Designed miniproteins, single chains, continued (3). Designs and how they scored, part 93

Each design is a single chain, and the fold is of that chain. pLDDT is the mean over its residues in the fold that is shown.

## One batch from the design tools (miniprotein)

Design m11208
Fold by ESMFold2-Fast:
Structure m11208 (fold): chain A 70 residues (1-70)
Amino acid sequence: SIEEAIKHLEEGLKAIENKDEKTALEHLRKASEEPVTRMPSETAIRYLEEKDYKLAKIAAELGLEFAKKA
């Protein structure tokens, strides 16, 4: 659901800020299961795997915007 995707993106963003990559990846993967947040979440995962935490955060924040407007 969109509500679950929002919760996962919010928790993923907190994990990115704390540099907890494992927790961030788990939450972003769950957010990618929702069609509305799939692309931003997959993009955030890719940047996180590249250690680009700033772009990962921007992608996850974009996912939150998509979910809240859905």
Scores: mean pLDDT 87

Design m11209
Fold by ESMFold2-Fast:
Structure m11209 (fold): chain A 82 residues (1-82)
Amino acid sequence: MKEELEKAAEETLRLGDKIPAVRQAAYDAVEAALKSPNYEEYLKGLRDAVEALRKAIEDPSQLPAAMATLAGVAEKARRDAA
């Protein structure tokens, strides 16, 4: 639940720090998700982001997919906050 979301957020930020191109997007996605009242709804999005970032570290061609996943989480959280 909330603790699982926080762990997914921590891992997203940690992996994002390893890839300068996505670092800001990772921070934006995590901040937006943690401010959302629907914690469980964003847990899957952040877990998907962790997997995408892990793939991008091994294969830079996966970077656009990781960026899209992070942007999707941030956009969804912004819509829910509005």
Scores: mean pLDDT 77

Design m11210
Fold by ESMFold2-Fast:
Structure m11210 (fold): chain A 86 residues (1-86)
Amino acid sequence: MKEILEKAKEIAEKFLKEAIDRLKARYPGKLTDEQLEVSAYTALVLVKSTHIALAKYLGEEVKEEVSAEEETERLKKWVEKLRKEE
């Protein structure tokens, strides 16, 4: 059962990357770093909510709690990756 949650997380992360790439392609040079951060944060919250919902559906306890600091660092790395691939 945990394998299904891990696969769902991987798929969600892939969709997140594709969604951000689509935003970059649709609005080239028009998105500020702040707008990209807000979009990435919103997408990450949705991915995280989906993972929690699936864990609850399968009767699994979500033991992985990510601190606000770790989430902020992940967001910074995400924005940096987007700029580096530009």
Scores: mean pLDDT 61

Design m11211
Fold by ESMFold2-Fast:
Structure m11211 (fold): chain A 65 residues (1-65)
Amino acid sequence: MDEKLQLALSLGFSESLARRLAEEVTLSLSGIKGLIVPRIDAGMSLEDAAQYLIDYDRGLRELTS
Protein backbone atom coordinates (compact mmCIF):
# COMPACT_ATOMS: atom_id res chain seq x y z
CA MET A 1 0.00 0.00 0.00
CA ASP A 2 1.33 3.47 -0.90
CA GLU A 3 2.17 5.26 2.37
CA LYS A 4 1.79 8.73 0.82
CA LEU A 5 -1.65 7.80 -0.54
CA GLN A 6 -2.70 6.48 2.88
CA LEU A 7 -1.42 9.62 4.64
CA ALA A 8 -3.30 11.93 2.24
CA LEU A 9 -6.53 9.92 2.64
CA SER A 10 -6.14 10.00 6.46
CA LEU A 11 -5.89 13.82 6.29
CA GLY A 12 -9.23 14.01 4.43
CA PHE A 13 -8.07 14.44 0.83
CA SER A 14 -10.25 13.10 -1.96
CA GLU A 15 -9.01 9.93 -3.69
CA SER A 16 -8.09 12.02 -6.76
CA LEU A 17 -6.02 14.56 -4.77
CA ALA A 18 -4.44 11.79 -2.65
CA ARG A 19 -3.32 9.96 -5.81
CA ARG A 20 -1.89 13.18 -7.31
CA LEU A 21 0.12 13.86 -4.13
CA ALA A 22 1.41 10.26 -4.04
CA GLU A 23 2.46 10.45 -7.72
CA GLU A 24 3.78 14.04 -8.05
CA VAL A 25 5.27 14.96 -4.65
CA THR A 26 8.77 13.62 -3.88
CA LEU A 27 8.87 14.86 -0.25
CA SER A 28 9.10 12.35 2.63
CA LEU A 29 5.99 11.46 4.66
CA SER A 30 7.26 13.67 7.54
CA GLY A 31 7.91 16.52 5.09
CA ILE A 32 4.38 16.31 3.65
CA LYS A 33 2.88 16.11 7.16
CA GLY A 34 4.98 19.03 8.45
CA LEU A 35 3.93 21.29 5.56
CA ILE A 36 0.26 20.36 5.22
CA VAL A 37 -1.11 19.84 8.75
CA PRO A 38 -0.37 23.41 10.00
CA ARG A 39 -1.98 24.86 6.84
CA ILE A 40 -5.14 22.76 7.15
CA ASP A 41 -5.31 23.69 10.86
CA ALA A 42 -5.01 27.38 9.83
CA GLY A 43 -8.10 26.98 7.59
CA MET A 44 -6.52 26.26 4.21
CA SER A 45 -8.73 24.14 1.94
CA LEU A 46 -7.58 20.62 1.05
CA GLU A 47 -7.32 21.63 -2.63
CA ASP A 48 -5.16 24.68 -1.77
CA ALA A 49 -3.01 22.57 0.59
CA ALA A 50 -2.46 19.97 -2.16
CA GLN A 51 -1.53 22.68 -4.69
CA TYR A 52 0.84 24.27 -2.14
CA LEU A 53 2.64 20.91 -1.66
CA ILE A 54 3.00 20.38 -5.42
CA ASP A 55 4.31 23.94 -5.91
CA TYR A 56 6.70 23.63 -2.93
CA ASP A 57 8.09 20.30 -4.16
CA ARG A 58 8.57 21.71 -7.68
CA GLY A 59 10.32 24.84 -6.34
CA LEU A 60 12.58 22.80 -4.06
CA ARG A 61 13.58 20.55 -6.97
CA GLU A 62 14.34 23.56 -9.20
CA LEU A 63 16.59 25.06 -6.48
CA THR A 64 18.47 21.75 -5.90
CA SER A 65 19.00 20.82 -9.56
Scores: mean pLDDT 77

Design m11212
Fold by ESMFold2-Fast:
Structure m11212 (fold): chain A 75 residues (1-75)
Amino acid sequence: SILDEIQKKFDEVKSEVENAKTIKELVLAQMRLIGLVTEAYLLSKKLSPEEAKKLEELVDKQTKQINEIVKKKKA
């Protein structure tokens, strides 16, 4: 499903953030996160209200998890 495809992309960004060894790698992973959130937002406009809500909940959950990993790496 399209939700599974977006979830896989978030999993890739999460892996990139977790494996980032330099500030440059961390910044590039954060830029990819912003791009993915934008992609999901545009996609939500083409989905049914029910699927759009599921996508929004997925984006919110994944974005919060990734931001927590980033925060820990910057500390």
Scores: mean pLDDT 85

Design m11213
Fold by ESMFold2-Fast:
Structure m11213 (fold): chain A 64 residues (1-64)
Amino acid sequence: MKKKFKVILYFDDGSTREFEIEAENIEEAIKQAKEIAESLGYTVKDVKVFEKDGKPVIKVYVEK
């Protein structure tokens, strides 16, 4: 069953971009988040997962 995951891109200039993805599990969600960031022309530096209000959130640290 697919779950919704919140993704937040953290740029080195301090800006952020937020979007949602659907994936079967957290590992697939992380993979998709990295692929989306790379497809937008960004370099993925780090990925952190945390829970907010019972929902998983994926933070992707990126460089242009």
Scores: mean pLDDT 80

Design m11214
Fold by ESMFold2-Fast:
Parts: structure tokens; sequence; C-alpha cells
Structure m11214 (fold): chain A 96 residues (1-96)
């Protein structure tokens, strides 16, 4: 999917109550950094958005494993983890 499609999808999910305001904010910040060529900051904000969305879903469903996954994604964002490690973790989440 294109970055523009992802941003539009995130805004739609926010309007439908499926995303928190914080998740949308992180997506928009990540997109802004990406457009400015700041790939490191863009990656960090997209991971923070993913962590926040995962936490919101976990809290809504009472899923402790998803809460632990959200914390792990946030820790990887803070540590500046490599693209492959991030991609593997997100793939694991998608399978759940």
Amino acid sequence: MTLEDDIEAAKKMYEEGELTERTLEYVELGAQHLLNGDLESARRYFLLAQAERTRHLAERNGDQELLELAERIEELARAGAGEEEIRRLLAEFHER
C-alpha cells in the first residue's frame, strides 16, 4: 500500500472509532518525517503508532498477550531496532 493510502485509512479508522487520537497523531508525524527524508524518525513514529493501536485493541479485548506485544514494539522503537527485526515482530502480530 502507498503511504497516502495508509494515512487515509488511518484517518477513516479514527473517524469510525477504531483508532485512538494518539495512534493517528503518530501516523501523521511518521508520514511527515518520511516526506522530509527523515527515515529514522519516520520509523520510530510508525512503530509507536503500531504499539498504541495494539495496546488499544488489547485493552478493549482484555488480551494480556497483546499488551505484552505492544510493550515490546514500543521498546524496539525506543532502541532503534533494525527493519528486519521490526518486520518480523509485525508479521507475528498479523498472524494473531
Scores: mean pLDDT 71

Design m11215
Fold by ESMFold2-Fast:
Structure m11215 (fold): chain A 65 residues (1-65)
Amino acid sequence: MAAELAAKKKELEEVAKKAGAKSVELRGDTAIFTMSEMSELDRAVAEIMLASTAVTLGLKLEVRE
């Protein structure tokens, strides 16, 4: 339903801010996160957070730099 898409977008925006992502886009069933400049350790932690959220929302994950 349309309301589910709006809720998913809001959750993706919140996790993007927490993970330090520069932007997030939802294309079909794929969540695309563009990461800010960060250390490899911070990226690894961010990817774990993003993967957990994507699984919960039933979305595919794509991470870009």
Scores: mean pLDDT 78

Design m11216
Fold by ESMFold2-Fast:
Structure m11216 (fold): chain A 69 residues (1-69)
Amino acid sequence: PASPAEIAALVRARLSPVEAAYAMSRWGAAVEEGVDPEAYLERLHEEGVISEEQYKKFLAILAEARAAG
Protein backbone atom coordinates (compact mmCIF):
# COMPACT_ATOMS: atom_id res chain seq x y z
CA PRO A 1 0.00 0.00 0.00
CA ALA A 2 1.12 3.56 -0.76
CA SER A 3 2.19 5.70 2.21
CA PRO A 4 0.26 8.93 2.98
CA ALA A 5 3.44 10.94 2.24
CA GLU A 6 3.82 9.31 -1.21
CA ILE A 7 0.18 10.02 -2.07
CA ALA A 8 0.49 13.65 -0.89
CA ALA A 9 3.70 14.15 -2.90
CA LEU A 10 2.09 12.79 -6.10
CA VAL A 11 -1.03 14.94 -5.60
CA ARG A 12 1.22 18.03 -5.42
CA ALA A 13 3.32 16.87 -8.41
CA ARG A 14 0.46 15.81 -10.74
CA LEU A 15 -2.19 18.46 -9.98
CA SER A 16 -2.15 22.26 -10.25
CA PRO A 17 -1.60 24.02 -6.89
CA VAL A 18 -5.33 24.85 -6.65
CA GLU A 19 -6.43 21.26 -7.44
CA ALA A 20 -3.79 19.80 -5.09
CA ALA A 21 -4.98 22.05 -2.22
CA TYR A 22 -8.59 21.03 -2.93
CA ALA A 23 -7.74 17.30 -3.04
CA MET A 24 -5.73 17.44 0.21
CA SER A 25 -8.48 19.42 1.97
CA ARG A 26 -11.12 16.82 0.90
CA TRP A 27 -9.28 13.53 1.52
CA GLY A 28 -5.78 14.32 2.81
CA ALA A 29 -6.82 13.82 6.45
CA ALA A 30 -8.39 10.42 5.61
CA VAL A 31 -5.14 9.37 3.89
CA GLU A 32 -3.11 10.48 6.94
CA GLU A 33 -5.47 8.56 9.29
CA GLY A 34 -4.89 5.35 7.29
CA VAL A 35 -8.39 5.23 5.83
CA ASP A 36 -8.52 3.54 2.41
CA PRO A 37 -8.18 6.61 0.14
CA GLU A 38 -9.80 4.77 -2.81
CA ALA A 39 -12.93 3.96 -0.75
CA TYR A 40 -12.99 7.54 0.55
CA LEU A 41 -12.80 8.96 -3.01
CA GLU A 42 -15.65 6.65 -4.07
CA ARG A 43 -17.80 8.06 -1.24
CA LEU A 44 -16.97 11.67 -2.21
CA HIS A 45 -17.91 10.89 -5.83
CA GLU A 46 -21.20 9.19 -4.80
CA GLU A 47 -22.07 12.22 -2.62
CA GLY A 48 -21.33 14.63 -5.51
CA VAL A 49 -18.53 16.40 -3.61
CA ILE A 50 -16.08 15.73 -6.48
CA SER A 51 -16.76 15.51 -10.23
CA GLU A 52 -16.33 12.34 -12.32
CA GLU A 53 -13.22 13.88 -13.93
CA GLN A 54 -11.73 14.73 -10.51
CA TYR A 55 -12.54 11.20 -9.29
CA LYS A 56 -10.77 9.59 -12.28
CA LYS A 57 -7.77 11.92 -11.89
CA PHE A 58 -7.43 11.14 -8.16
CA LEU A 59 -7.75 7.37 -8.79
CA ALA A 60 -4.95 7.64 -11.38
CA ILE A 61 -2.75 9.40 -8.79
CA LEU A 62 -3.45 6.64 -6.23
CA ALA A 63 -2.59 3.94 -8.80
CA GLU A 64 0.67 5.79 -9.60
CA ALA A 65 1.52 6.09 -5.87
CA ARG A 66 0.98 2.32 -5.40
CA ALA A 67 3.14 1.54 -8.47
CA ALA A 68 5.96 3.92 -7.37
CA GLY A 69 7.03 1.56 -4.52
Scores: mean pLDDT 70

Design m11217
Fold by ESMFold2-Fast:
Structure m11217 (fold): chain A 71 residues (1-71)
Amino acid sequence: MPRTARVALASLPADPEAAVAHLARLIEAAIAAGLDALEVVDEAGEVLARVPLSPETDPEAAARELLAAVA
């Protein structure tokens, strides 16, 4: 079964801090669901950035890394 969550880049807030908060909440939910990674995808479904997830992952730090990778 797929163990990866995906979020569309177009769904992210234009404000960087709001985008970090949005991604951090998704990362927390993905970790709680036991998912292995979160991917940001474009409108065609192409993966732009990926962060591996574990129970030790800091959601805000991972969110900032993802946002920097797609900027």
Scores: mean pLDDT 81

Design m11218
Fold by ESMFold2-Fast:
Structure m11218 (fold): chain A 88 residues (1-88)
Amino acid sequence: MPSEEEVKALEELLAPLNAQLEARTDEIHAMMEAGAPREDVLARIIAVLDEVIAWLKEKKKQHPQFKSILDEIIERLEAERARLEALR
């Protein structure tokens, strides 16, 4: 089981990225409701997800103790990327 300290360290490491993705998801919903161009919104989010995924893969290499959790997060982000691309 991960220790409370390990969970906190991982949460602190990922907090900026989690906050950014949450804010972007909220922006997507608001923009879609407002009738903003879907193509522009999707392209922006896909680019952000690509950068985040690459960064997480590098962090996984630096922090092998978090490999399993980071792999799960990466899989989630890759699935979300595919979902957003399918919405074009």
Scores: mean pLDDT 75

Design m11219
Fold by ESMFold2-Fast:
Structure m11219 (fold): chain A 87 residues (1-87)
Amino acid sequence: APAPLSEREREAIERDAYGSLIKKIIKETGDSKAIGEKVLAAVEAALAAGKGVVEAYRAVLKEYGVSDEEIEEAIEEVKRKLEELRE
């Protein structure tokens, strides 16, 4: 059986998934500067509050209308791609 994912590995997968969704929104809207500024501000605020950057990305995605289901699908896609690349 594959080893269970550590919290660190789970955070890395989530970060990659969020990054892919942010890039998709940028391509669909054309608002790369506005989205980039919002992501940067959210990440800086999260770090200043001692919170994880993953939550900052999720907050920005939800503001742009990305559902929790779309986020979970993106996480699963990144996980599948990593499993394919390992073999």
Scores: mean pLDDT 72

Design m11220
Fold by ESMFold2-Fast:
Structure m11220 (fold): chain A 81 residues (1-81)
Amino acid sequence: SEAELKKIIDTLEELIEKLKEGELSVDDVVTVLRILAKEFEEQGRYDLAELARRLADEIAASNDEAVALRALEEIIEKLRE
């Protein structure tokens, strides 16, 4: 539903803000994206599940906040389509 979509987007935007403020780690972002990937798969949203897994793996492979921020923005853009 659009309400569920808005809740996911709001959560991702909050992650961006908290990551920028140092309140969350890159590992916390990886954890959230892996949970979202599983939820998207269970909903039959396979493209979003694959994107979330790929981005989680990219973030986990680097200790780079900029990579995490880009990944969160990419998911938000895809969800707004």
Scores: mean pLDDT 82

Design m11221
Fold by ESMFold2-Fast:
Structure m11221 (fold): chain A 59 residues (1-59)
Amino acid sequence: HHHHMEEARRRLRKAYEQRLKDFEKTLEYAKSQGILTDEEVEALKKAIERERKAFEELL
């Protein structure tokens, strides 16, 4: 319960969300190159969204 920690938590959440968006772009690229299937990309995107929500709950 430190006031400085609240700002750090907000910054960490924003940084994490940005990284998730960048990773989703990488998944779309991998799909376009035939590295991942549509089903694999959708499964990974759902897993990422669940992880993001869990991470936001922690911060």
Scores: mean pLDDT 78

Design m11222
Fold by ESMFold2-Fast:
Structure m11222 (fold): chain A 82 residues (1-82)
Amino acid sequence: SGAAEKARKEANEAAARQLEYVIEKADLEPETKKLLREAAELLRAGDVDGALKKLEEGIKKSKKPHVLQNMKALVEAVRKSL
């Protein structure tokens, strides 16, 4: 239904804004910030699976994986809510 599609888009947008907030406020490596930015762009495009794959790649490569793991949990919660 249109209501479910709207709710999904709003949830994806909220998650994308949370990723952008983390990029601005957290002391993260430039490569980690790039992956979070790419994940936020994918979320806004409605590609939740693509965003999760970017976060998984970041976790594997990052020296600070905890932030990315928390962001992945947020995106997975959005995916499971619909």
Scores: mean pLDDT 79

Design m11223
Fold by ESMFold2-Fast:
Structure m11223 (fold): chain A 82 residues (1-82)
Amino acid sequence: MIEANIEKVREHLAALLEERRPEVIEELRRAIEELRRDPSVPPELLALLEAALAALEAGDFEAAAAHLIRWLELGVAWAEAQ
């Protein structure tokens, strides 16, 4: 069930990213810039958002969705450690 749920979330996110590509690109650029100002943010979190942005710019919505899901997983773990 977990694998099926992750697959479904990834598919829905990829479709949403394709539909709202220009808006998401601008929001990701803003988020990356904000995170760069905080030295406590792990470099892995910044790298995942940069990878998601690069994938979106290339039109690879599946890769962008995968990077964003990984960013959420690591971001939640990092936030709970604060």
Scores: mean pLDDT 79

Design m11224
Fold by ESMFold2-Fast:
Structure m11224 (fold): chain A 100 residues (1-100)
Amino acid sequence: MKPEDFSKLVKPTPELRELLERVGFKEDVATLGEILSALFAYAVEEGRGIRKSPDGKDSVLDLRDTPLARVFGADRIDLSDIEGLIERLKAATEEVEQPE
């Protein structure tokens, strides 16, 4: 993933938008990085948060039984695989006109 991908403006799908509004994120469009930050805040609020692997080296976002599991199409997201997380997030957003 290129660093510039975090600065791209995207529009969340209606399903993702509803989750983002739950954490107070009310923008019609946002950078991919801002959306990612809001999703982590939502995961913390739902009490499922970040889990560590048994050796404590890897971190996993546990999405089981949350609306986020439907949005990402996965019950768990490996936080060491940030590129995979971003690709799933792109599937739940659409690109909009980028500022010059």
Scores: mean pLDDT 67

Design m11225
Fold by ESMFold2-Fast:
Structure m11225 (fold): chain A 86 residues (1-86)
Amino acid sequence: SKEEIKKIAEEFANKLLDYVPPEYRFDIESYFKNIFIPKIAEAKSPEEVEKALKDFVDYLKGKTLASQEEIDKIYEEYLKKIREVL
């Protein structure tokens, strides 16, 4: 279950990274490694996992080639996947 959550969270982040232009790639990859992955690993509740996903989406605001509507759809898709394995 915890390993499934981590796998889905990593898939979520990698899918979003595909929409990040080269000029923001280092910034977003640094957030992914130093903030997002540790938050998922340290999460003790479903709410903490969901907050980590939301914080990542919020950090991407203005730094992606995708529209906010596309980002929100990806967020909702992966939030549903996470909730199914919690």
Scores: mean pLDDT 83

Design m11226
Fold by ESMFold2-Fast:
Structure m11226 (fold): chain A 75 residues (1-75)
Amino acid sequence: SPELEAALAEMRKAVEEFEKVYKENPDDFSKLLELYDKVVRAANRALLLADEHGDEKAGSEAGTLLQKVIDRLLE
């Protein structure tokens, strides 16, 4: 699905932006929380679309990326 592919691409981009800020400016909590919100929003869209299409691989990717960002914030 083009919508699912777009949602996954948006999520990957949001995660990359979060990881970059986390690595370069880990004390910028305001920016990290803003980027976390973007990741959660993109993840929710990707997970819903993956479920609607029965795409277990896409759902697994979205879930794994979301968990990675959550783990970073809880370290």
Scores: mean pLDDT 85

Design m11227
Fold by ESMFold2-Fast:
Structure m11227 (fold): chain A 82 residues (1-82)
Amino acid sequence: MEQEITASLLIMSLAIAITHNDAKGAAEVARRAVAVAPTLSKEEVERLAEAVREAAEKAEELGDKKSAEELRKAAEELEELI
């Protein structure tokens, strides 16, 4: 349950940040996701990677290229753990 709660909170935080057009906030959440990913199951890491990829696409749409790049990098780091 601990890992499931952590992943769910991070996914929710990513969704909230993007809903509020806060690409920088989404990138901060993605950095935290990468930091805690080694403590998560492969399934939870896969869910985080997908959520971070979606956040990267939205950040690009918002014109925040720096946050979009950071989000893509975080997704790649998460995918390496699968």
Scores: mean pLDDT 81

Design m11228
Fold by ESMFold2-Fast:
Structure m11228 (fold): chain A 78 residues (1-78)
Amino acid sequence: MKEEEEKLELYFEEMKKNLEEIIPKMNVEELEELINIIRINYEEIKDLFSEELKPKLEEFVKELIEKLEKAIEEKLKS
């Protein structure tokens, strides 16, 4: 179980890195659409995760959405 959590954390870190690379290339509308897609996908897949892994998935999704929301704010201010 700990090994599965650590593997998920590594996967989440890779996803965050990929997201940081694409965020500068996206406009506000694309970022808003991505947030919606992430929310929908989270609702669809969360039940596939064990009770131990669900909090990790929820935390990851929250961090992704917060990062995208900050990017939208920065683009609107710039």
Scores: mean pLDDT 77

Design m11229
Fold by ESMFold2-Fast:
Structure m11229 (fold): chain A 83 residues (1-83)
Amino acid sequence: SQLLEDARLAAENIAAVAQSLGEEGAKLAERIARSIVDALAEHPDVAIYLLRLARDLLLEAGHEEGAKLMEKLLAEVEARKAA
């Protein structure tokens, strides 16, 4: 699916931004992720996939702060889907 391929690219870019810009990078990555999640309101499974991938990439890179921000947003999306 093109949408899943685009979500994968978005997750990779979010992880790269979080790592590349010091303290500001993690905050910018969170803002970008929230914007994409809002755009994917009709596709919560795609948003969940994107956030899990970004979290896992950040954990692999040792960026615990960025990973925690992605995990928090993931929990918010999962809670909205369950409601």
Scores: mean pLDDT 85

Design m11230
Fold by ESMFold2-Fast:
Structure m11230 (fold): chain A 65 residues (1-65)
Amino acid sequence: SLKEKLRKKAETYIEAARKAAELGQDVFARNAYDLAINYYKKAGMTPEELARLEAARAEIDQLLA
């Protein structure tokens, strides 16, 4: 289904974001989290799950400030 495809794409970006963050590639990690959140929203992700990803993104934002 379309929702399954969107979720798999979001999961790919989450994986990329985590790896980028581990390598200190904070700008890339931020952009990957943004893409993942957008795909999860399209897939109907819950507000609670979105809040966890928003928190992870905010942590990266603090490193970029």
Scores: mean pLDDT 81

Design m11231
Fold by ESMFold2-Fast:
Structure m11231 (fold): chain A 77 residues (1-77)
Amino acid sequence: VSSIPAAALRGFLLSVLNAENPKPNDPAVIIELLRLLPEEEARGLVEPILAYLEKHGSLFPEEDRKALEALARELAR
């Protein structure tokens, strides 16, 4: 993976994570996009993801919320 696609995906993910009005399916989209990032780039998103779930988690299906939280925890370790 080149640095240009990774940087673009990371920037897009940060925009989604900072959105005022997230959509219910956003966690599933975030998980899909995280799989396309190198591990080091994805690890840098752990704190933003956990903050996003803290702020908006109640808006999402429990399965998707827990899946994204579990992925973030896995990346942190």
Scores: mean pLDDT 77

Design m11232
Fold by ESMFold2-Fast:
Structure m11232 (fold): chain A 86 residues (1-86)
Amino acid sequence: MLRARAEELRARGEELLAKADFLEEVLVDRKVPTTAEELALVEELSKLAQSLRSIPELGSPQGLADHLRREGERLIAEAERLLAEA
């Protein structure tokens, strides 16, 4: 059970880091989303940013990217801890 849970947390952490990287690429490099997958991701992140607007640090695209990165790193660290115990 612990190993399966750790693998799930690692996958989720990696997904959050990828989303943070994509958001920074759009902000910094002003990349235009060109695929249906990229457009869907932008829509998802926009809705998330809007829902977090009451939290000052998370109301900006950079703040959201920083939050996603920290959460992704936290999940990966937790997964590594569980794998060490399994």
Scores: mean pLDDT 73

Design m11233
Fold by ESMFold2-Fast:
Structure m11233 (fold): chain A 73 residues (1-73)
Amino acid sequence: SMRDQLLAQVEALAQQIEELAARAEATHDPAVLAQLRALGAQGVALLEQLFGPEAAEQFRAILDARIERIEAS
């Protein structure tokens, strides 16, 4: 179903976001941080479609805070 396909996309994006966040924490590479922001935006859009704007907003806030911590360290 379309929902099963979207859930599979969420799982794949979540895995990629965790891998990129780990690389950003290790390298502080601005290119990796830019990729993380781009994947994060895709995740926000997908979560809004599946679970609504409140869930998407919560995810965005958590990811933004994580990126800010990486940039500050």
Scores: mean pLDDT 86

Design m11234
Fold by ESMFold2-Fast:
Structure m11234 (fold): chain A 80 residues (1-80)
Amino acid sequence: MLKEEFEKLMKELEELIKNSPGFLQGIAKVMLRKLELMIKKGAPLQDIIDFVRDFIDELKRLLPGGDRLQATIEEITALA
């Protein structure tokens, strides 16, 4: 189940990053580099999942009008 949870979170993260404004791309790149480093160092999968979850939450907070943008992303994803 951890593998499926990780894949689901990564899909959500990728969608969120794609729909983020350009000024957040720099922050996203820094966080992605931290994630890559955790994976490379063999961090436990649970720790990686927790990091991705926190990363998603942080990006949602930083989005201008983030609640509306996130709701739109979720609606499009559900409709597709």
Scores: mean pLDDT 70

Design m11235
Fold by ESMFold2-Fast:
Parts: sequence; structure tokens; C-alpha cells
Structure m11235 (fold): chain A 76 residues (1-76)
Amino acid sequence: VSSEDVAKAVGLLLRSVGLLLDPNATEEEIRADLYALADHLEKLGFTEAAERVRKLADEGNYEEAVKEASRALAQM
């Protein structure tokens, strides 16, 4: 785990939050960003959190997906 990998994951998390607050953001854009965030969480060793983020994104539960990712990163 490198500081760069952590910074990338945090950047993707902030982007996901920004998309949720943007009335012009599409569900496709939100979902794509959450999948990218999940892939980075998996690279950081947070496999269970990554699986939960993907599942929540598929269910359209974007706020809970962001919360799960945030909890995983906060435990570093």
C-alpha cells in the first residue's frame, strides 16, 4: 500500500460525493465512479468493502456505497 494509492482512492471517494451532489450527474456516471473506487479499495486490501460498494452501486444505493468506502479508508 502506497500513499499514492491511498490518495487515488480518496480522490475517487470525493468525486463520488461530488457526483451525488450534482443534479446533472447521471446514474451511469455515479456507478462508474463507485466501481473505480471499489477497484482501488480491492488493491488496498479492502476486498469485503469493495464487494459491498459494488453491490450497493448495483442496487442504486449510492449514499451507502460512499459510506462503506469512507469507513474502509478511515480505518487505514
Scores: mean pLDDT 83

Design m11236
Fold by ESMFold2-Fast:
Structure m11236 (fold): chain A 92 residues (1-92)
Amino acid sequence: MAELEAELERAQELALEARKAFEEGRYEEAIRLVEEAARLAVEALRRHREELADWLMEEYGLSRAEAEEAVDRAIEHARALAEQQIAAIRAA
């Protein structure tokens, strides 16, 4: 879990850097940072999918299928959010 937390914190730092780049008019840099943040977050969630599913089962009483589906939806959401953010930056 600590490794996952560290990887997700790094993704969050990149997302904050992307926001700062966007606010400063550095649109190409903002897009690159969003892409890097999303890649790191997706890779972290995929690497720790089993650990996250086990944690969700223990913490929230989910079935294994429900826990695995929740992790898979989190991965899809991270990708969709990044695509939406990149589209918004390109429209600016």
Scores: mean pLDDT 85

Design m11237
Fold by ESMFold2-Fast:
Structure m11237 (fold): chain A 97 residues (1-97)
Amino acid sequence: SPEIEKAVEEFYKKAKELYEKLRDPSLPVDEQRKIAEELLNLIDEFEKKYPEAFQKFLTELREKDPELYDIITLALAYRDFDKEKAVEAILDYVRSR
């Protein structure tokens, strides 16, 4: 579907922009937490609206953008238990790169 393909492209672009902002070493920790939360909300919203497209996107993302794949899958792993731990996991991953 052209509509779904456009939604996937817009999701990828926004997720990538948020991830690149998180990689800024001058960014204050409170702003890093807000951006990580925005990324988690973006992931949740897209998965709920387009679950099949989201799964296909993740499969393709592993080869296309391994770093973004890692951050999204890490976020998903912790999200179901503790959203605060998901934020911490995102920040730890960014700092390890």
Scores: mean pLDDT 83

Design m11238
Fold by ESMFold2-Fast:
Formats: structure tokens, C-alpha cells, sequence
Structure m11238 (fold): chain A 84 residues (1-84)
């Protein structure tokens, strides 16, 4: 499905940001957008955040901020990681 594809792409972006934070030792911020109804976008964003928490723990990172913004046609999500 289109939502599943967006989820996979968002997870990839999140994992890349976590790996970069781990390699650099510096905070990293990642932004992604899920397009769809608010309910669908919120559900997918929640699943991406769950994966982000698991990946952050694996790489010794801490999530310091999660922002969600409703936009026309979807949801924008910003996650900030730092070394724990």
C-alpha cells in the first residue's frame, strides 16, 4: 500500500539520521511527512516513532524531541536524536 511504502521510507530516513548521530557524536534532526487522512497518517507516524525508539536504543542514542504538525493532506513529524 502507499501508506506502507511511506512508512518504510520514513523508517529508512530515521535509521540514517540515528547512524549519522552515532558516527558524528552530534545531535541530528530528521523530518518526514506521511500523506493521507489524519487517522492513517497518525497511525503510520506512531509506527515509525516506535521503530525510531528501538533503533535509538540499539545505537546508544536518546530521543530529545518529537514534534507532530497536522498539514493539509497529512502529518509532518520531526524527531531529534542525541548521544545518550
Amino acid sequence: SELEKQKEEAIKKVEEAIKEAAKSGKPQTVEFRIEGSFEDAFEVAGEVIKHAEEAAKKYGMEITEIKMKAVPGGLEVTITFKPA
Scores: mean pLDDT 86

Design m11239
Fold by ESMFold2-Fast:
Structure m11239 (fold): chain A 110 residues (1-110)
Amino acid sequence: SKLFTEKDIENTINAMKEIADDLVRRVEAVARAADDPRLRELAERIREAAERLKEKLDNKDVKGAQEALLELMRYADEAAELSSPEEARQIAVLVSALGIELAAYSYMVS
């Protein structure tokens, strides 16, 4: 699209990577605070899904990024269910922000 520069796309990718890293750090902090092996397993799955998302974004693989985000959202929802209401809210905010940025990215590269 003539309306979007490579810099605009790069800034959106960087925003998604930052939000994904924030989500990983939040769930890992929740897992450390809770003596729950399910949360520790979910924190590892969320980290792996976030790494896949970043790889797909670096390769400009829109479909792969969408699939990785859906996987990340599923694990984050499971982690939120095992968390306090305040921790669940913080996880939900980051997941929502990441979804909004991916929707913008998908529009910009179509």
Scores: mean pLDDT 86

Design m11240
Fold by ESMFold2-Fast:
Structure m11240 (fold): chain A 88 residues (1-88)
Amino acid sequence: MEFYVESSARETGELAAELAEEQGRRLGLSEEQIREAAERAYREAYEKVKEELPKMIAQGASTEEINQFLLEVAREAAARAVAEVAAA
């Protein structure tokens, strides 16, 4: 279980970082801003999955529910990180 949560958190963080890079490039952010957005997105997604995923598993969430949750976390983390960096 611990390995599954850690792996899911890392993979979701990686996806969030990739999405933040793509969004940042599309918005014309600098290379430095894109790197900051990716790092923030990774950290936020990783921490949220690590906190919430064990609770979902304990509640008997399905694989489909978990997959939807992980994708949502990655997308939200990426969008927030890009918005924060773009506003600075």
Scores: mean pLDDT 87

Design m11241
Fold by ESMFold2-Fast:
Structure m11241 (fold): chain A 84 residues (1-84)
Amino acid sequence: SEDVFLAGLLILEKVGRYSIVFGKVSAEQVAALLEEKYGVDPEEAAREMRERFGRDLFTPLEAANFVKEKLGEEAVKELAEEAK
């Protein structure tokens, strides 16, 4: 989906600069972004991402798909619009 791709780009823009690995994002950084924007529990979100991916670092697209699963299509569309 174009919205998922754009949401992934926004996640990379907002948190990717804090990653040790270029082009990857961490569960903690993504969880902090979701706490700021949507009021999610960052500890719970980080745990769910680590359980889902089996790792702490993943692609922005994987993060965007997690947002879609946890918060729904509207959250992904909101992130995609901010990326434009």
Scores: mean pLDDT 82

Design m11242
Fold by ESMFold2-Fast:
Structure m11242 (fold): chain A 73 residues (1-73)
Amino acid sequence: SAVDLAAELTRLIAEHGASEEQVARLEALLAAERDPALRTALADAIRVARANLGEASPETLALLRELEAAVRA
């Protein structure tokens, strides 16, 4: 599910870091989202990403693309 993808992305961001671009993309997803569970998961991902700003890893970029596809389907 998109909630599970967001939770896994949050875990990977805590481990590997996130870029400012990834934060902006997560904020765009949150702004368009209506499901309360997914909004909470996206808000958590943004909070953790802001605490771990740096270079995006290939793993976090790949999972963010998968999350974007799942949310925008």
Scores: mean pLDDT 86

